# Designed miniproteins, single chains, continued (2): the designs that were tried, part 53

Each design is a single chain, and the fold is of that chain. pLDDT is the mean over its residues in the fold that is shown.

## One batch from the design tools (miniprotein)

Design m5823
Fold by ESMFold2-Fast:
Structure m5823 (fold): chain A 90 residues (1-90)
Amino acid sequence: MKELEDAAKEAASTLSPDLANLVLSHARFIIGVAYPTLSNAAVAQGKPELIPQIRQLFIDMIKSMKDAKSVDEANDLFNEGLGKAVDLVT
């Protein structure tokens, strides 16, 4: 969790206020909803080894958002990362 929070703060620090707010909103959803939900799904499927992979995927996705040039690009990066994490546990 701390690694996801740190990645979100780092990404937001380099962006315009509007993009920073969007990235922080996406990071809050990941930390509060997506990561716990997918981690629980991995455990339920007998694959707890996927939890570190899910965490790293979300860290990498959030870090990639620091280079986003638009709201659409940031949303595309978020949707791609979330889709990859969902595919990992399905």
Scores: mean pLDDT 83

Design m5824
Fold by ESMFold2-Fast:
Structure m5824 (fold): chain A 63 residues (1-63)
Amino acid sequence: SLVDELRAYAARLGLDLPDELLEAIARYAKGDLRMALALLHLVAERGIRTVAELEAALPEVTL
């Protein structure tokens, strides 16, 4: 699944992200792996670790 791919990618970046956050990234990306990876990189840059933090950051960025 996309969530499993995001979990593996996050681990390669040295990120221990909660599954709820990975699921939120997949939902906001609408199942698109490229958009999901862009959001994952944004999460890494901003130090986002919760779904609430991700949702708060989305209005400030262009995807």
Scores: mean pLDDT 78

Design m5825
Fold by ESMFold2-Fast:
Structure m5825 (fold): chain A 61 residues (1-61)
Amino acid sequence: MSLEEVENELLRLILRLETEKGASALAAEYMRRAEQAAKEPDEEVRKKKLLELARELRGEL
């Protein structure tokens, strides 16, 4: 997956947490963590961090 595809997938999963589970506080926490990961200067490390967040978030759904 491209970095953009990973970012879009993560945003969709965060939206599902809020809309399907009503977990607004948890969704906000994942958004904060995604924003921190997106500030990683190394593109490969940034992509890995975002993929790890997406995997963790799928476990919440």
Scores: mean pLDDT 80

Design m5826
Fold by ESMFold2-Fast:
Structure m5826 (fold): chain A 91 residues (1-91)
Amino acid sequence: MQELYEKAVEAKKEIKEKAEEAVKFFEEKKNYEAAKEVREKAEEAIKKIEEIVYDVVSKKLPIEEALEKIDKIKKDFLKWIEEKKKKAEEE
């Protein structure tokens, strides 16, 4: 449904934007390993969101549950980024 697609597009955009910001942060500190991990985690989160959308389209998952799962994936990713950046600043 339109709301599901819109929510998925917005969540993927926010994940990409925050991942790019975090990648630049780690690259400026010459922590290329952390930058790579951020890119890999972002790609994984985006793929999970796309799989959730597919599960709704294939009638394997209710829309309401899918919206909650997409929101959780986005929030979990954003929290992980902030925690990873904080640890890098303390060391």
Scores: mean pLDDT 84

Design m5827
Fold by ESMFold2-Fast:
Parts: C-alpha cells; sequence; structure tokens
Structure m5827 (fold): chain A 76 residues (1-76)
C-alpha cells in the first residue's frame, strides 16, 4: 500500500541520517581517512536511493544493529 511505501521511505531517510552520523563518528574513532568514509557513505546512499527490496531493508537494519553493538562495546 502507499502508506507502507511512505513509512519505508521515511525509515530509510531516518536510517540514512543516523547511519551517516554513526559511520562518521566510528570512522573518526578508528582514524579512517576521508576517502574511506566517503566510500562507506556512497554505498549507503546507493542502497537508499532506490526502492528497497525486503533483503536490502534487512541489510540496512542488520548494519545498524552491528554498528550499535560495536559502539556499545567501545563505550565499555
Amino acid sequence: SGMAAREAALRRAEFKGLLRDVVTLEAKIEGLPVPKVQERLKKMDELIAQPMSEQQIADVRERWKELMKKMRELEG
């Protein structure tokens, strides 16, 4: 339905913002060079730029969970 598509698009935009911030912060902590950060952000943008399949949505959710887990481990 149109409502489900709109909700998916909103969630993608929210995940994009949060993932971008987390990726940038994590890369800064790891001391990654700017080109590697840009490469990760480009891959995320490519994934979110198109209507996402169920598999692609699951991948974004899994990446988010992995990043959240890693950040918690870094915080102690």
Scores: mean pLDDT 68

Design m5828
Fold by ESMFold2-Fast:
Structure m5828 (fold): chain A 80 residues (1-80)
Amino acid sequence: SKEELIKKAEKLKEEAERDYKLGKELLEKGVKTGDLKLILKGIGYILRAIGYGFEAELLALKAGNEELAEEAIKAAGGKL
């Protein structure tokens, strides 16, 4: 149903937001400390956030919710 698609999209958007925030924090810390493992871990979380964001966008569009689709993409890219 449309409601189920929206709920899944919202959950994936939240996962994208968490992963993007964590990924940026780890990347920034890794760059500041010269810790390559933190840099790579941060990049990994950012890539996963992008995947979650695109999946959330697709589900939101299937539900006819363009606003949620835009929010999902922004979640994966952080606040502009």
Scores: mean pLDDT 87

Design m5829
Fold by ESMFold2-Fast:
Structure m5829 (fold): chain A 78 residues (1-78)
Amino acid sequence: MPTEEQLAEEVRELLETNRELAILYLSTAVGLLLGKGLEVPDEELYEKAYEILKKAGLSDEEARELAREAVEERRRMR
């Protein structure tokens, strides 16, 4: 299983080349990391995504925006 630090590095790299793929990857990987897949509550997904994005070097505002988009992306998969 990838660590949160490995996930943060991969998301950082993807954000520079393909923002949509980075958001999709973050949403999916957080669900797997928490062991709940698509059934992760929105609040848990948001908080974990925010932590990972902060580790990736994003500002508080940027991390909150992308964490929100990751939750929205997961909702679109339903």
Scores: mean pLDDT 78

Design m5830
Fold by ESMFold2-Fast:
Structure m5830 (fold): chain A 74 residues (1-74)
Amino acid sequence: MSLAELRERFRATLSPEDFTLLEAAIAEAEKHLSPEETTRLAEEMLRRVEAGASVEEVLAAASRRIHELLAQQA
């Protein structure tokens, strides 16, 4: 699934406020991760949302994943 398709699926599933928070997290990931890693992270976030995780839980998981991937690049 493309990053654009993932963004539209988030917009359909989440409130406008929650969507804004997830979009900001994806934009932050794009600054540090490859496009492939950013897309995989967004897919992981979507799976968590669809499984009933709160946006706060999803954002915390995304932050941990970004730090993990950055450590692998160092």
Scores: mean pLDDT 80

Design m5831
Fold by ESMFold2-Fast:
Structure m5831 (fold): chain A 68 residues (1-68)
Amino acid sequence: MPSVAEIVERLLNTSVSTLKALLSEMLKTRSPEEVVALLVAGARRFLNLSDEEAALLARTLREIIASI
């Protein structure tokens, strides 16, 4: 049975790779600003994010887009 730390590290690495692939696909038809706005709006509605959490998500998404 994998340790909790191994599961967390795998999820983070897999999530970042999957997110980069999704962002690359969205960027084919949309600007980076539109992609960030759409994902943040979706997360706010479905995950009930606070304004602070939404701002952190937007910043993280911009950082990931900059690394593509």
Scores: mean pLDDT 73

Design m5832
Fold by ESMFold2-Fast:
Structure m5832 (fold): chain A 68 residues (1-68)
Amino acid sequence: MLDVSTDDEMQEIAQKLLKPVAEKNIEAADEAIKLILEKGEENNGKLSKEEFEKVVKEAVKEALEKYG
């Protein structure tokens, strides 16, 4: 954790997008987190804020389709 500002912004995006999913379906939220981590590994763990937000939104959509 070397860039505190970027980390805080990414955590804020993830919390805003994942919190309503977790409140309704914990399994869907867990799946979304797994998909986000897999996508991060595929991209060498380096994503811009905009790319990260897109990954979170896509992961949430896919998880809700699977467990929603």
Scores: mean pLDDT 70

Design m5833
Fold by ESMFold2-Fast:
Structure m5833 (fold): chain A 112 residues (1-112)
Amino acid sequence: MVAVDFDALVALARETLERLAAARSLEERRAVVREFLAGLARLVAGLSDEQLDAIVAEAAAAGTALARILALGALAQRDGPEAVVASMDEAEIEALEADLRAVVAGAEAGAA
């Protein structure tokens, strides 16, 4: 896996989960996900296109919550957070929320 600031990612995931819990509509949930993707894109901003492609390939191969989240970060860096959020339906937003919970739980267990 390409080196990413895992502590920063876990902190961003925690903040995003709190914001999602406070959101009262699908539009508000999309706004929270957009802000999350913008933060996540910043974490991968120093990576080349080849390194971003490697992250996406690792997500496809590994099938872990962390790998799927990092793949979304690579897409947000490449295509922009607005384009990525616009492609997501309610079920995909719920799947991301589940992946964020898994990453936070894994960090608390001392493994991620």
Scores: mean pLDDT 79

Design m5834
Fold by ESMFold2-Fast:
Structure m5834 (fold): chain A 77 residues (1-77)
Amino acid sequence: SARREAAELLRATAEELLTADKKSALLSLIGLAISLVGLGLPEVAKRVVDEVLPLVEAGDLEAAAEKLRELAEELEE
């Protein structure tokens, strides 16, 4: 399902953030948001922009990764 594919993308992006610099993390979030819109989940893309992007901007990549994992768990029910 699109929700399960989105959850996998969110978890993969979370893992990427833990080894990324801030610029690479921002680009990964942009790619994630585009992919989520493509999956028909613009509301999840909006949550990434509203809830995860500020954490990356603050340099808190660990908190950003954890937030992505929380969103993935919500999508899997």
Scores: mean pLDDT 87

Design m5835
Fold by ESMFold2-Fast:
Formats: C-alpha cells, structure tokens, sequence
Structure m5835 (fold): chain A 55 residues (1-55)
C-alpha cells in the first residue's frame, strides 16, 4: 500500500485517515473526499473537518 502524498499536508492527512479507518476503499476515493472537504471547509481545523466527514 502506497502512502498518499498530493503535496498538501492537510489533504494527505485526511486522505490517509480515511483509508486507515475504512472510510474510503481506495486511494482515489480518499483523495477525492479529502480534496472536496478541504475546498469546502478551507480554514477550519482537522477536528471540525472530521465532524463534517462523519455527518
């Protein structure tokens, strides 16, 4: 399994968290979710981002 590295630490952190916790089934899906959350929730903390993902 290859660690996700998109060049953005926040996106990478979210995407890897999703994969490790079974919330995304593959790297592509994890990156897509992480990128969407990052763009829609720019400027918020990782804790708040996790709440948005789990709503």
Amino acid sequence: MEKIKTGDELIDGIANYLLENGLAKNNKEAIEIATKVYNEADGISEEIIKKVINE
Scores: mean pLDDT 66

Design m5836
Fold by ESMFold2-Fast:
Structure m5836 (fold): chain A 68 residues (1-68)
Amino acid sequence: SEIEKIAEKIAELVLNNGSKEEIAKELMKVGVSEEDANKLATYLLNNRDKLSKEEIIDIVKEFLKLYG
């Protein structure tokens, strides 16, 4: 699904030192507002060293359920 592809791509960006701007851009492609996309991107990057790839994917998927 598109949601799973976006969640996996975001996890890869977070774990490989992707920028906040690139992560937010991917979230906005599936209808997340710029404000909420930046908030989630900031949270994921700030917690990068505490989160596994699977945990990041799950967080993104749960977040995207709020947007339809």
Scores: mean pLDDT 85

Design m5837
Fold by ESMFold2-Fast:
Structure m5837 (fold): chain A 55 residues (1-55)
Amino acid sequence: SAKTEQAAKDIVALAEAWQLPAEVLARIREAADRAVREGWSLEELERTFREIWAA
């Protein structure tokens, strides 16, 4: 969805701006790419990002 696509772009941009560790940034980018490719809902994207942060 357009909302998921925009949220994915915003979160990747924020993670890059905050200079997150390369491992965390790689996971965020993979989740963002997958969310757009597989048509995730905004809730699915949000849940996945929360899991990345909790790890």
Scores: mean pLDDT 81

Design m5838
Fold by ESMFold2-Fast:
Structure m5838 (fold): chain A 110 residues (1-110)
Amino acid sequence: MTPEELAARIRELIAKIKDEAQKELLTLALDRAVAAGNLRALLRVLLEAAAVVGDEETVAEAIKRLLELGEDESFYDKFIEKVEELKKKGLPVKKSALVFVKAYKKVKEE
């Protein structure tokens, strides 16, 4: 997938987001990643947009590709630990964080 094809796919995911503020912030992040020509930055925006939309398969794909590019797995492990800690304390966790946790666990099982 070319950077241009990846950017187009991210724009389609952002278009599905109902929260206008979140949609505008993700569009800004996408435009910055495109301007930088940075594949890792594009994949991070793909991950965030897919998590917000609830697309677990796309989140899992983005995580796999980021790990292949040398992103630190310990960052994801720490994030999962924090989400589980917050859930045990009865604190509200965003649906996007729960989608990420489920997708990452699936990646680790493969």
Scores: mean pLDDT 83

Design m5839
Fold by ESMFold2-Fast:
Structure m5839 (fold): chain A 72 residues (1-72)
Amino acid sequence: MVKQPDAAFLARPLTPTERRIVEAFRAGLLSQRKLAEAAGVSVATLRRRARAAGVSVRDYVTQLALREEAQR
C-alpha cells in the first residue's frame, strides 16, 4: 500500500497526543469527551484537529488508528 496520499498520511509519526487518542479508541472509548480526556487535551482541540483533516472526529480517530496500525 504505497499510494501517494495514503503513504504521506501513514508515514507521518504519531504525536504523543495522537497515540493516546488511538489507545483510548482501541480501549472502546467512543465519546469525544473521553477520547480528549484520555489524550490530555480539550474536546475543542480534538475537534480542531478533525476539522483541519476535513473529517468528523470519529473518522479522524479511525484514520489515526489506521495510521498507527500501518506503522506497526
Scores: mean pLDDT 71

Design m5840
Fold by ESMFold2-Fast:
Structure m5840 (fold): chain A 56 residues (1-56)
Amino acid sequence: SREEALAAARAFIDSLRLSEERRAALLGQVTAALDALPADASPEQLFAAAERVLFG
């Protein structure tokens, strides 16, 4: 689930054709947001956290 949320975020970020620096920054922010959630976080919470980073 956490890996699935990160994979989905990575696919979206790659579709944006950002610079390497901006891509790395967004991936880092998504990873940090997911890591801030408890280990038992639901798939809905994981995807919501990733979406919040990506879409504001």
Scores: mean pLDDT 79

Design m5841
Fold by ESMFold2-Fast:
Structure m5841 (fold): chain A 81 residues (1-81)
Amino acid sequence: MVSQEINTIIERALEKAGISSLNENNYNALKEYAEELYQRGYPLDFIELRIVRVLEYIKENNLTVNSVEELYQIDLQVIQN
């Protein structure tokens, strides 16, 4: 099942980003984002790295994300540095 692998990736990404926990909205948005990337054919290690970068951006800017669309906007900001 993809869900357990995605949860493991999110947990590892949180540890790498130095975040102890996420609020439910941020967690759900990240889970949907990761599942969508997996459905589009991205490898799990690539998805983990992308989630780490997004988490670092969320942490630095103290953001709450309510949708996958908002995560895609953050991902674009992260790509631009």
Scores: mean pLDDT 74

Design m5842
Fold by ESMFold2-Fast:
Structure m5842 (fold): chain A 75 residues (1-75)
Amino acid sequence: MLEEELQSIVKGKVKVGGEVEKEDVESARIALVSGNTAVVEVTTKNGAKVGIKIEAETEEQAREDAERVVEFLME
């Protein structure tokens, strides 16, 4: 499952807001970084939007984790 794959590459806690696999991803972007929380917005190949939430110990860690998530999804 995508959430398990993402959890292995981030230091914070990751939660995927829907059922999506890496092969379904058309684009991903960092939508928000606020305090210890980052949100990555995924657009799927069929046009659906899914949020990925990252909760880290610091804002810098949340940002770095979000950047790793986007990089992984856009490979």
Scores: mean pLDDT 83

Design m5843
Fold by ESMFold2-Fast:
Structure m5843 (fold): chain A 77 residues (1-77)
Amino acid sequence: MTPLEALDEMEKAVEEAYKNGDKNTVVALGGDAVGLRTSGGTAMDFARELSKLPLEEAAKKALEEIRRLKQTIQTLS
């Protein structure tokens, strides 16, 4: 599985977790997505920051970061 395919699946999973009110899954997937492109320390720091936020803000930040990482991998907007 390519990093782009992994990020696409993570984006869909975060959207579904947010729809279902599952904050723990949003936090975990946000951290995992950052971990695909950075060190584990950076991924853990991102997950920790998401865990401090309400579900809506955590989901928004996770989706923003996943979409940013997808754009970084591909030249597509």
Scores: mean pLDDT 77

Design m5844
Fold by ESMFold2-Fast:
Order: C-alpha cells, then structure tokens, then sequence
Structure m5844 (fold): chain A 60 residues (1-60)
C-alpha cells in the first residue's frame, strides 16, 4: 500500500502507546500477516476480528 513515511511513523507511535509496546515491537508486528495484525488490534480494542472487518466496511 502507498503510505507516506510521516503517516507510517505516526501510526507506529500511536500503536506503541495503544499496545504498550516499544517501536521495535510495533515494527515486528507490521511484518506479520493481515490476520495476525487484526488479532492484535482486536485484543487492544476489545472487539472481535469480525467486528473490526465490519467496522472497516461501514466507515470506509
């Protein structure tokens, strides 16, 4: 996907705060598959991965 470097840096910072992980750990998470990334976000947002997919469809 085409993301500006500044947006990626901002996302890493915010995910670090949300997940309570270091920036290095976030960079490792970004190497994971989409499925594994959804699982991590699901745990942090306290919603199911299916609900996250539905929310993306509704808000997109």
Amino acid sequence: SKLPTSVLEYAIKELSKMLGLSEEEIKELLKLSRDEKLNWLSEQLEVSPEDLEKALLETF
Scores: mean pLDDT 65

Design m5845
Fold by ESMFold2-Fast:
Structure m5845 (fold): chain A 114 residues (1-114)
Amino acid sequence: SEKVKEVKELVSKIREIVFDLFTNPKTLDEFKKYLEEIRKISEKIAELTKGTPLGEVAKQLSETAKEMLKVIEDLEAGKIDPKEANERLLKLYQDFLKLVSELIKLAREMEKEA
């Protein structure tokens, strides 16, 4: 279906962004731009797959990216100290990677059933 094709393309874009994050060094501003892009793509996946396990994981990924952005912005604004920012970002980053992995897995399962 067209919806399955669109979701597949959106998940592939997240996969490409995450691969680039691991393979090329990023400035903090570049990392923020990638997190904002992942947030927007994940929101679109969640909208297209509302009420499904895929949609719930996409929603959680969007919220995690949003929380990571807030921590970075609060650090840059001097609202939190670097130690607190590092501890929060490490935890959020672990959750982020787990959600990306689950999103890719669920998208593959959806393709097999469609």
Scores: mean pLDDT 85

Design m5846
Fold by ESMFold2-Fast:
Structure m5846 (fold): chain A 100 residues (1-100)
Amino acid sequence: SEKIINNVKKAVEETGLSVDEEAIQIIAEHYEKTKLSKEPSVKSIALDLKAYYELLGGNLDADHVKALIEAMEKTGISPFAEDGAKELIKAEVARILRER
């Protein structure tokens, strides 16, 4: 939805992170699929983007973001999990990127 895309764009502006336009679309689609009854706030998206930035070593392009979302879906691990669980996400991201 346009509302979610606009909130993602505002979160990108708020955080000052470099995020590709295609990655913004992928993130917005992920929120459309995972939202319950409430649209994600700009503040909550900003926190997610900072966590994604850390997990992806600063790479917020479409391929890395897509691989991260796929890794989180496969593992069931939160981007805010403890360091040991985050290493499992990072390993799965590396595997997905290598297979593409």
Scores: mean pLDDT 83

Design m5847
Fold by ESMFold2-Fast:
Structure m5847 (fold): chain A 75 residues (1-75)
Amino acid sequence: SIEVKIVESTFDPTDPSSLASATTPQKAVIEAVVDGVHYKSEVTATPDGDNVVVNYTDYKDGKVLREGSVVLPRT
């Protein structure tokens, strides 16, 4: 079974275009339980001139699983 919980969000995680139009820093924290294993994703989107820098950190059972960043053109 899969259970997903949005713990914190300043944007609509079902509408990614809200990140590309961000004029202020945005944040989301999403938790999921997949077959009893706990996952957490922390996402920040920070406007940077003509771009939005999206940083993410994924956790599995409280340990960092992966992290990275993506640069999106601001719309």
Scores: mean pLDDT 78

Design m5848
Fold by ESMFold2-Fast:
Structure m5848 (fold): chain A 58 residues (1-58)
Amino acid sequence: SIDDEIDRKLLAAYLAGESPEDIEITAKALMSLPEEEQRKLLTLPVEEQIRIAKEIAE
């Protein structure tokens, strides 16, 4: 499911050394988007996902 894909990507970010704050922002941004937009964001590298999530949060 899309939720499993989100969990997997967030775990990958954590293992790659991203901050817990950036992971939380990314999770909130993903959960605020419709599924179609979530899928688009998940196709990007984790660093790009975090950058876009921060833009959504601002």
Scores: mean pLDDT 78

Design m5849
Fold by ESMFold2-Fast:
Structure m5849 (fold): chain A 83 residues (1-83)
Amino acid sequence: SYLDKLTEAQLERMKYLIIKTGLATEEEVEELLKNKNDEKLLELFVKAVKYYMENTESDKSLEDIKEFLKSLGVPESIIEKVE
């Protein structure tokens, strides 16, 4: 799975961003990890990145957001849900 390819630091940054944007609580993120619900966790991460970039870097295009997610190794099927 995608989560198996992440370093501990990358996984912690992903969790931080989801929690920081208010899309999920720490408890909800831990339950998703425990239940191996990689797809839902990745969807939350994609939404968190989009929210963060749109609110902190207003000049970033949807294409820039997608390329950033692709550079992190997020599956294209999950990135497409951002459209």
Scores: mean pLDDT 72

Design m5850
Fold by ESMFold2-Fast:
Structure m5850 (fold): chain A 97 residues (1-97)
Amino acid sequence: EREEELRRRAREDLRAAQEVMLEAAKEAGEDLYKLAKKGVEKTRELERKSLAEGGRAGAKTSSDLASLSEDPEVVSKLVGAALLSIGAEVDVELGER
């Protein structure tokens, strides 16, 4: 069955998106890098919700991550990466239809 393959690919995409978040924050500053680590932890907490709620979890994650940073560029990159990771999980669930 293809479920394991699709879930593996989604987790790989999630990992890649999390690395983009961390690198973007690191370039903006060490304090923001620490904030990005908290954002990655939030994304992992919301991973289960993305499987249950679909795209609605992505919107909540982007809002939560925006509250963790005051730099617009870092916020944009963190939100974008989080939405991409959540989107990959949603695509896996939709592929099972």
Scores: mean pLDDT 53

Design m5851
Fold by ESMFold2-Fast:
Structure m5851 (fold): chain A 92 residues (1-92)
Amino acid sequence: SMEREKQLQRIDELLKRGKITPEMAEKAKQAVERGIDASRFAELTPEEREQAIALGVAESLDYMERSIDLLIDYVKNKKWDERLAHMARLQA
C-alpha cells in the first residue's frame, strides 16, 4: 500500500506542477489502483494499455523532474561557491 500511495502522490505532484494533463493523471491513477502490469502490455485491453502508457509517462516525468531538481541544486551550489570566491578576491 505504501508504494501505491507514493505512486498516487507523485502523479498528483506532476499534475500540480502542470507537467501532465488531468486526463493523463486520471488514467495513470487508474493503472495504479487496478495494478495494471505494463510488462504484460500485449495481454492488456486497449483501455488498460492507455492507462499503462499514462502511468509510464508519469513515472518517467517524475524521475526526470527529480533528476532536474538535483542538477538545479548542484548548479546553485556551484554558483554560490563562485560568488563566495569572487567576494573573497574583492576583499584581498
Scores: mean pLDDT 79

Design m5852
Fold by ESMFold2-Fast:
Structure m5852 (fold): chain A 73 residues (1-73)
Amino acid sequence: MEEEDAENARQAARAVADTAMRHGPLSPEAVDIARRLREAAERPEDPYKAAQTIADGVGRLEALLAEERARRA
């Protein structure tokens, strides 16, 4: 797994914390995705599958965070 993928997972987790601080607790789905991204970065069973999971998860999490922000606006 590339360091860039691990950094993306860490950045996604930070975005979850930042959004929760500003807007209160996020949806369980967003929190779960962020946790799974962190786990994929830390203990990949298959580095290639972990990289795919991170890429897909980051995109989904970004969409959920945008929805959360729009819903609270």
Scores: mean pLDDT 65

Design m5853
Fold by ESMFold2-Fast:
Structure m5853 (fold): chain A 66 residues (1-66)
Amino acid sequence: SLEKVKEEIEKIFETEKDLNVALLKASELVHQYVKEVKARKGQADAEKVNAELNKHIMELVEKRKK
């Protein structure tokens, strides 16, 4: 589910001390999940999910910079 993917991204940012490593792992997770959504629900839903997950990543990056 989308909420579970968000939880996994948050755990990545909590456990990975290197921001670049955290970003790489989070991006891979987003890419895999977006592919699954596209296959099950189609392109429009995949684009919405991709945008929402990328926004969530950006918010976590900003939180770590402060």
Scores: mean pLDDT 83

Design m5854
Fold by ESMFold2-Fast:
Structure m5854 (fold): chain A 74 residues (1-74)
Amino acid sequence: MRRRQEERLREFEERAKELAEKYSEKADDQKAIDELNQELAELFREALGEETDRAFRERLAQIAVRAVKEAIEG
């Protein structure tokens, strides 16, 4: 079971990094930041699915926060 969680975390991290790169060139545009946050929220929901594991949810949240920071801060 934990191996499936690790794969889902890795896939989410890779997709979150792609989003951060896509929006990094528009980090000074509030609309672009809003779109990044919306797309990241959708990815978070997809990755979380029906999972109720607190540790998994917290790790996904950490990855999401880091991606937004990288997009905004460079």
Scores: mean pLDDT 73

Design m5855
Fold by ESMFold2-Fast:
Structure m5855 (fold): chain A 78 residues (1-78)
Amino acid sequence: GLNITANGKPFVDGQTVPVGTVLTLSSPGGLRGFAIPELGISVGVLKGETVTVTLTKAGTYNWYDTVDPSVTGTINVV
């Protein structure tokens, strides 16, 4: 599945992070995706690759995997 870390720590659903937090995305099993539509974020994650996304705006956002939208959660940016 999709692996997410926030500033080098494992991401947890509903986590609160400061503006400027870097999410690191990776997939060991194949193609995955990551989107936060309210922030204009939509990125593909290939097997064995690492993608980074910076959270630049405060707010509470829903994220989801664009390949498997049942994989979803929330993040609070302060």
Scores: mean pLDDT 83

Design m5856
Fold by ESMFold2-Fast:
Structure m5856 (fold): chain A 86 residues (1-86)
Amino acid sequence: AAAEERALALADEAEAEPDPARRRELVKEALHTLFGVPDEVAEALIEAAEAGDRRRTAELLAEMLRVAGKEEEAAEALARFEAHLA
């Protein structure tokens, strides 16, 4: 759907962004677009990802999507973020 496409575009833009502060803001916007999470949850996800804790990042993403009732989207998001952290 449009939200998933926009979130993927934002994630790709973040990966190409050389400014770490701008990259963080793009990742937060992608998380807001895809999950509707508040800033502190988005920052916790980014912190786990930056620490290389792929398992914790995946668990947090899966839990948020399950709470939202988006089981299929949870699987797709986990695959996407795992690829970015590999």
Scores: mean pLDDT 70

Design m5857
Fold by ESMFold2-Fast:
Structure m5857 (fold): chain A 73 residues (1-73)
Amino acid sequence: KKKYEELVKKAIEAAKAGNLDETRELFREILKIDPNDYRTRLKLSLILSEVYGPEEATRILAEVIKELQKEKE
């Protein structure tokens, strides 16, 4: 319950602080817990776009999704 909400909050704070490595790791953890939480995914992508720009935000999200797909293999 609270752990999931804390991870989302921490990911947002890391993204705003410019800590890209921590942001990617937290995104991976969040998506592992609830891969169908599209609202959280959209919120995180908007914050990344605002901080790093839309091109970099797309790259980060694509890398996290790719890594999650590889892990399922």
Scores: mean pLDDT 72

Design m5858
Fold by ESMFold2-Fast:
Structure m5858 (fold): chain A 94 residues (1-94)
Amino acid sequence: SMHSLRAAGEILIVGSETSKELGERLYKKGLESEDRKELLEKAEEYYRDGARDAEAGAELARRAGDEELAKRAEELKKENEENAKKFEKLREEV
């Protein structure tokens, strides 16, 4: 049970990290593109998806008793939420 919860949490944390990386790539493309607004909206979407995965991962890590994994997930959630807010503001400035 605890091992399965930890493994599920790790998968969600990897998903969160991947969403963050995809958001960063879309943001870089948006800076130089005629499709800037659309690319920034997609970047925001990936950051919000990453935040949700991190939140779920933190909950599973806490249930598994893995405090270090939970802390990593909470930090990823915060980073993804902050990036989502930042890129929401940037697209409104276009």
Scores: mean pLDDT 84

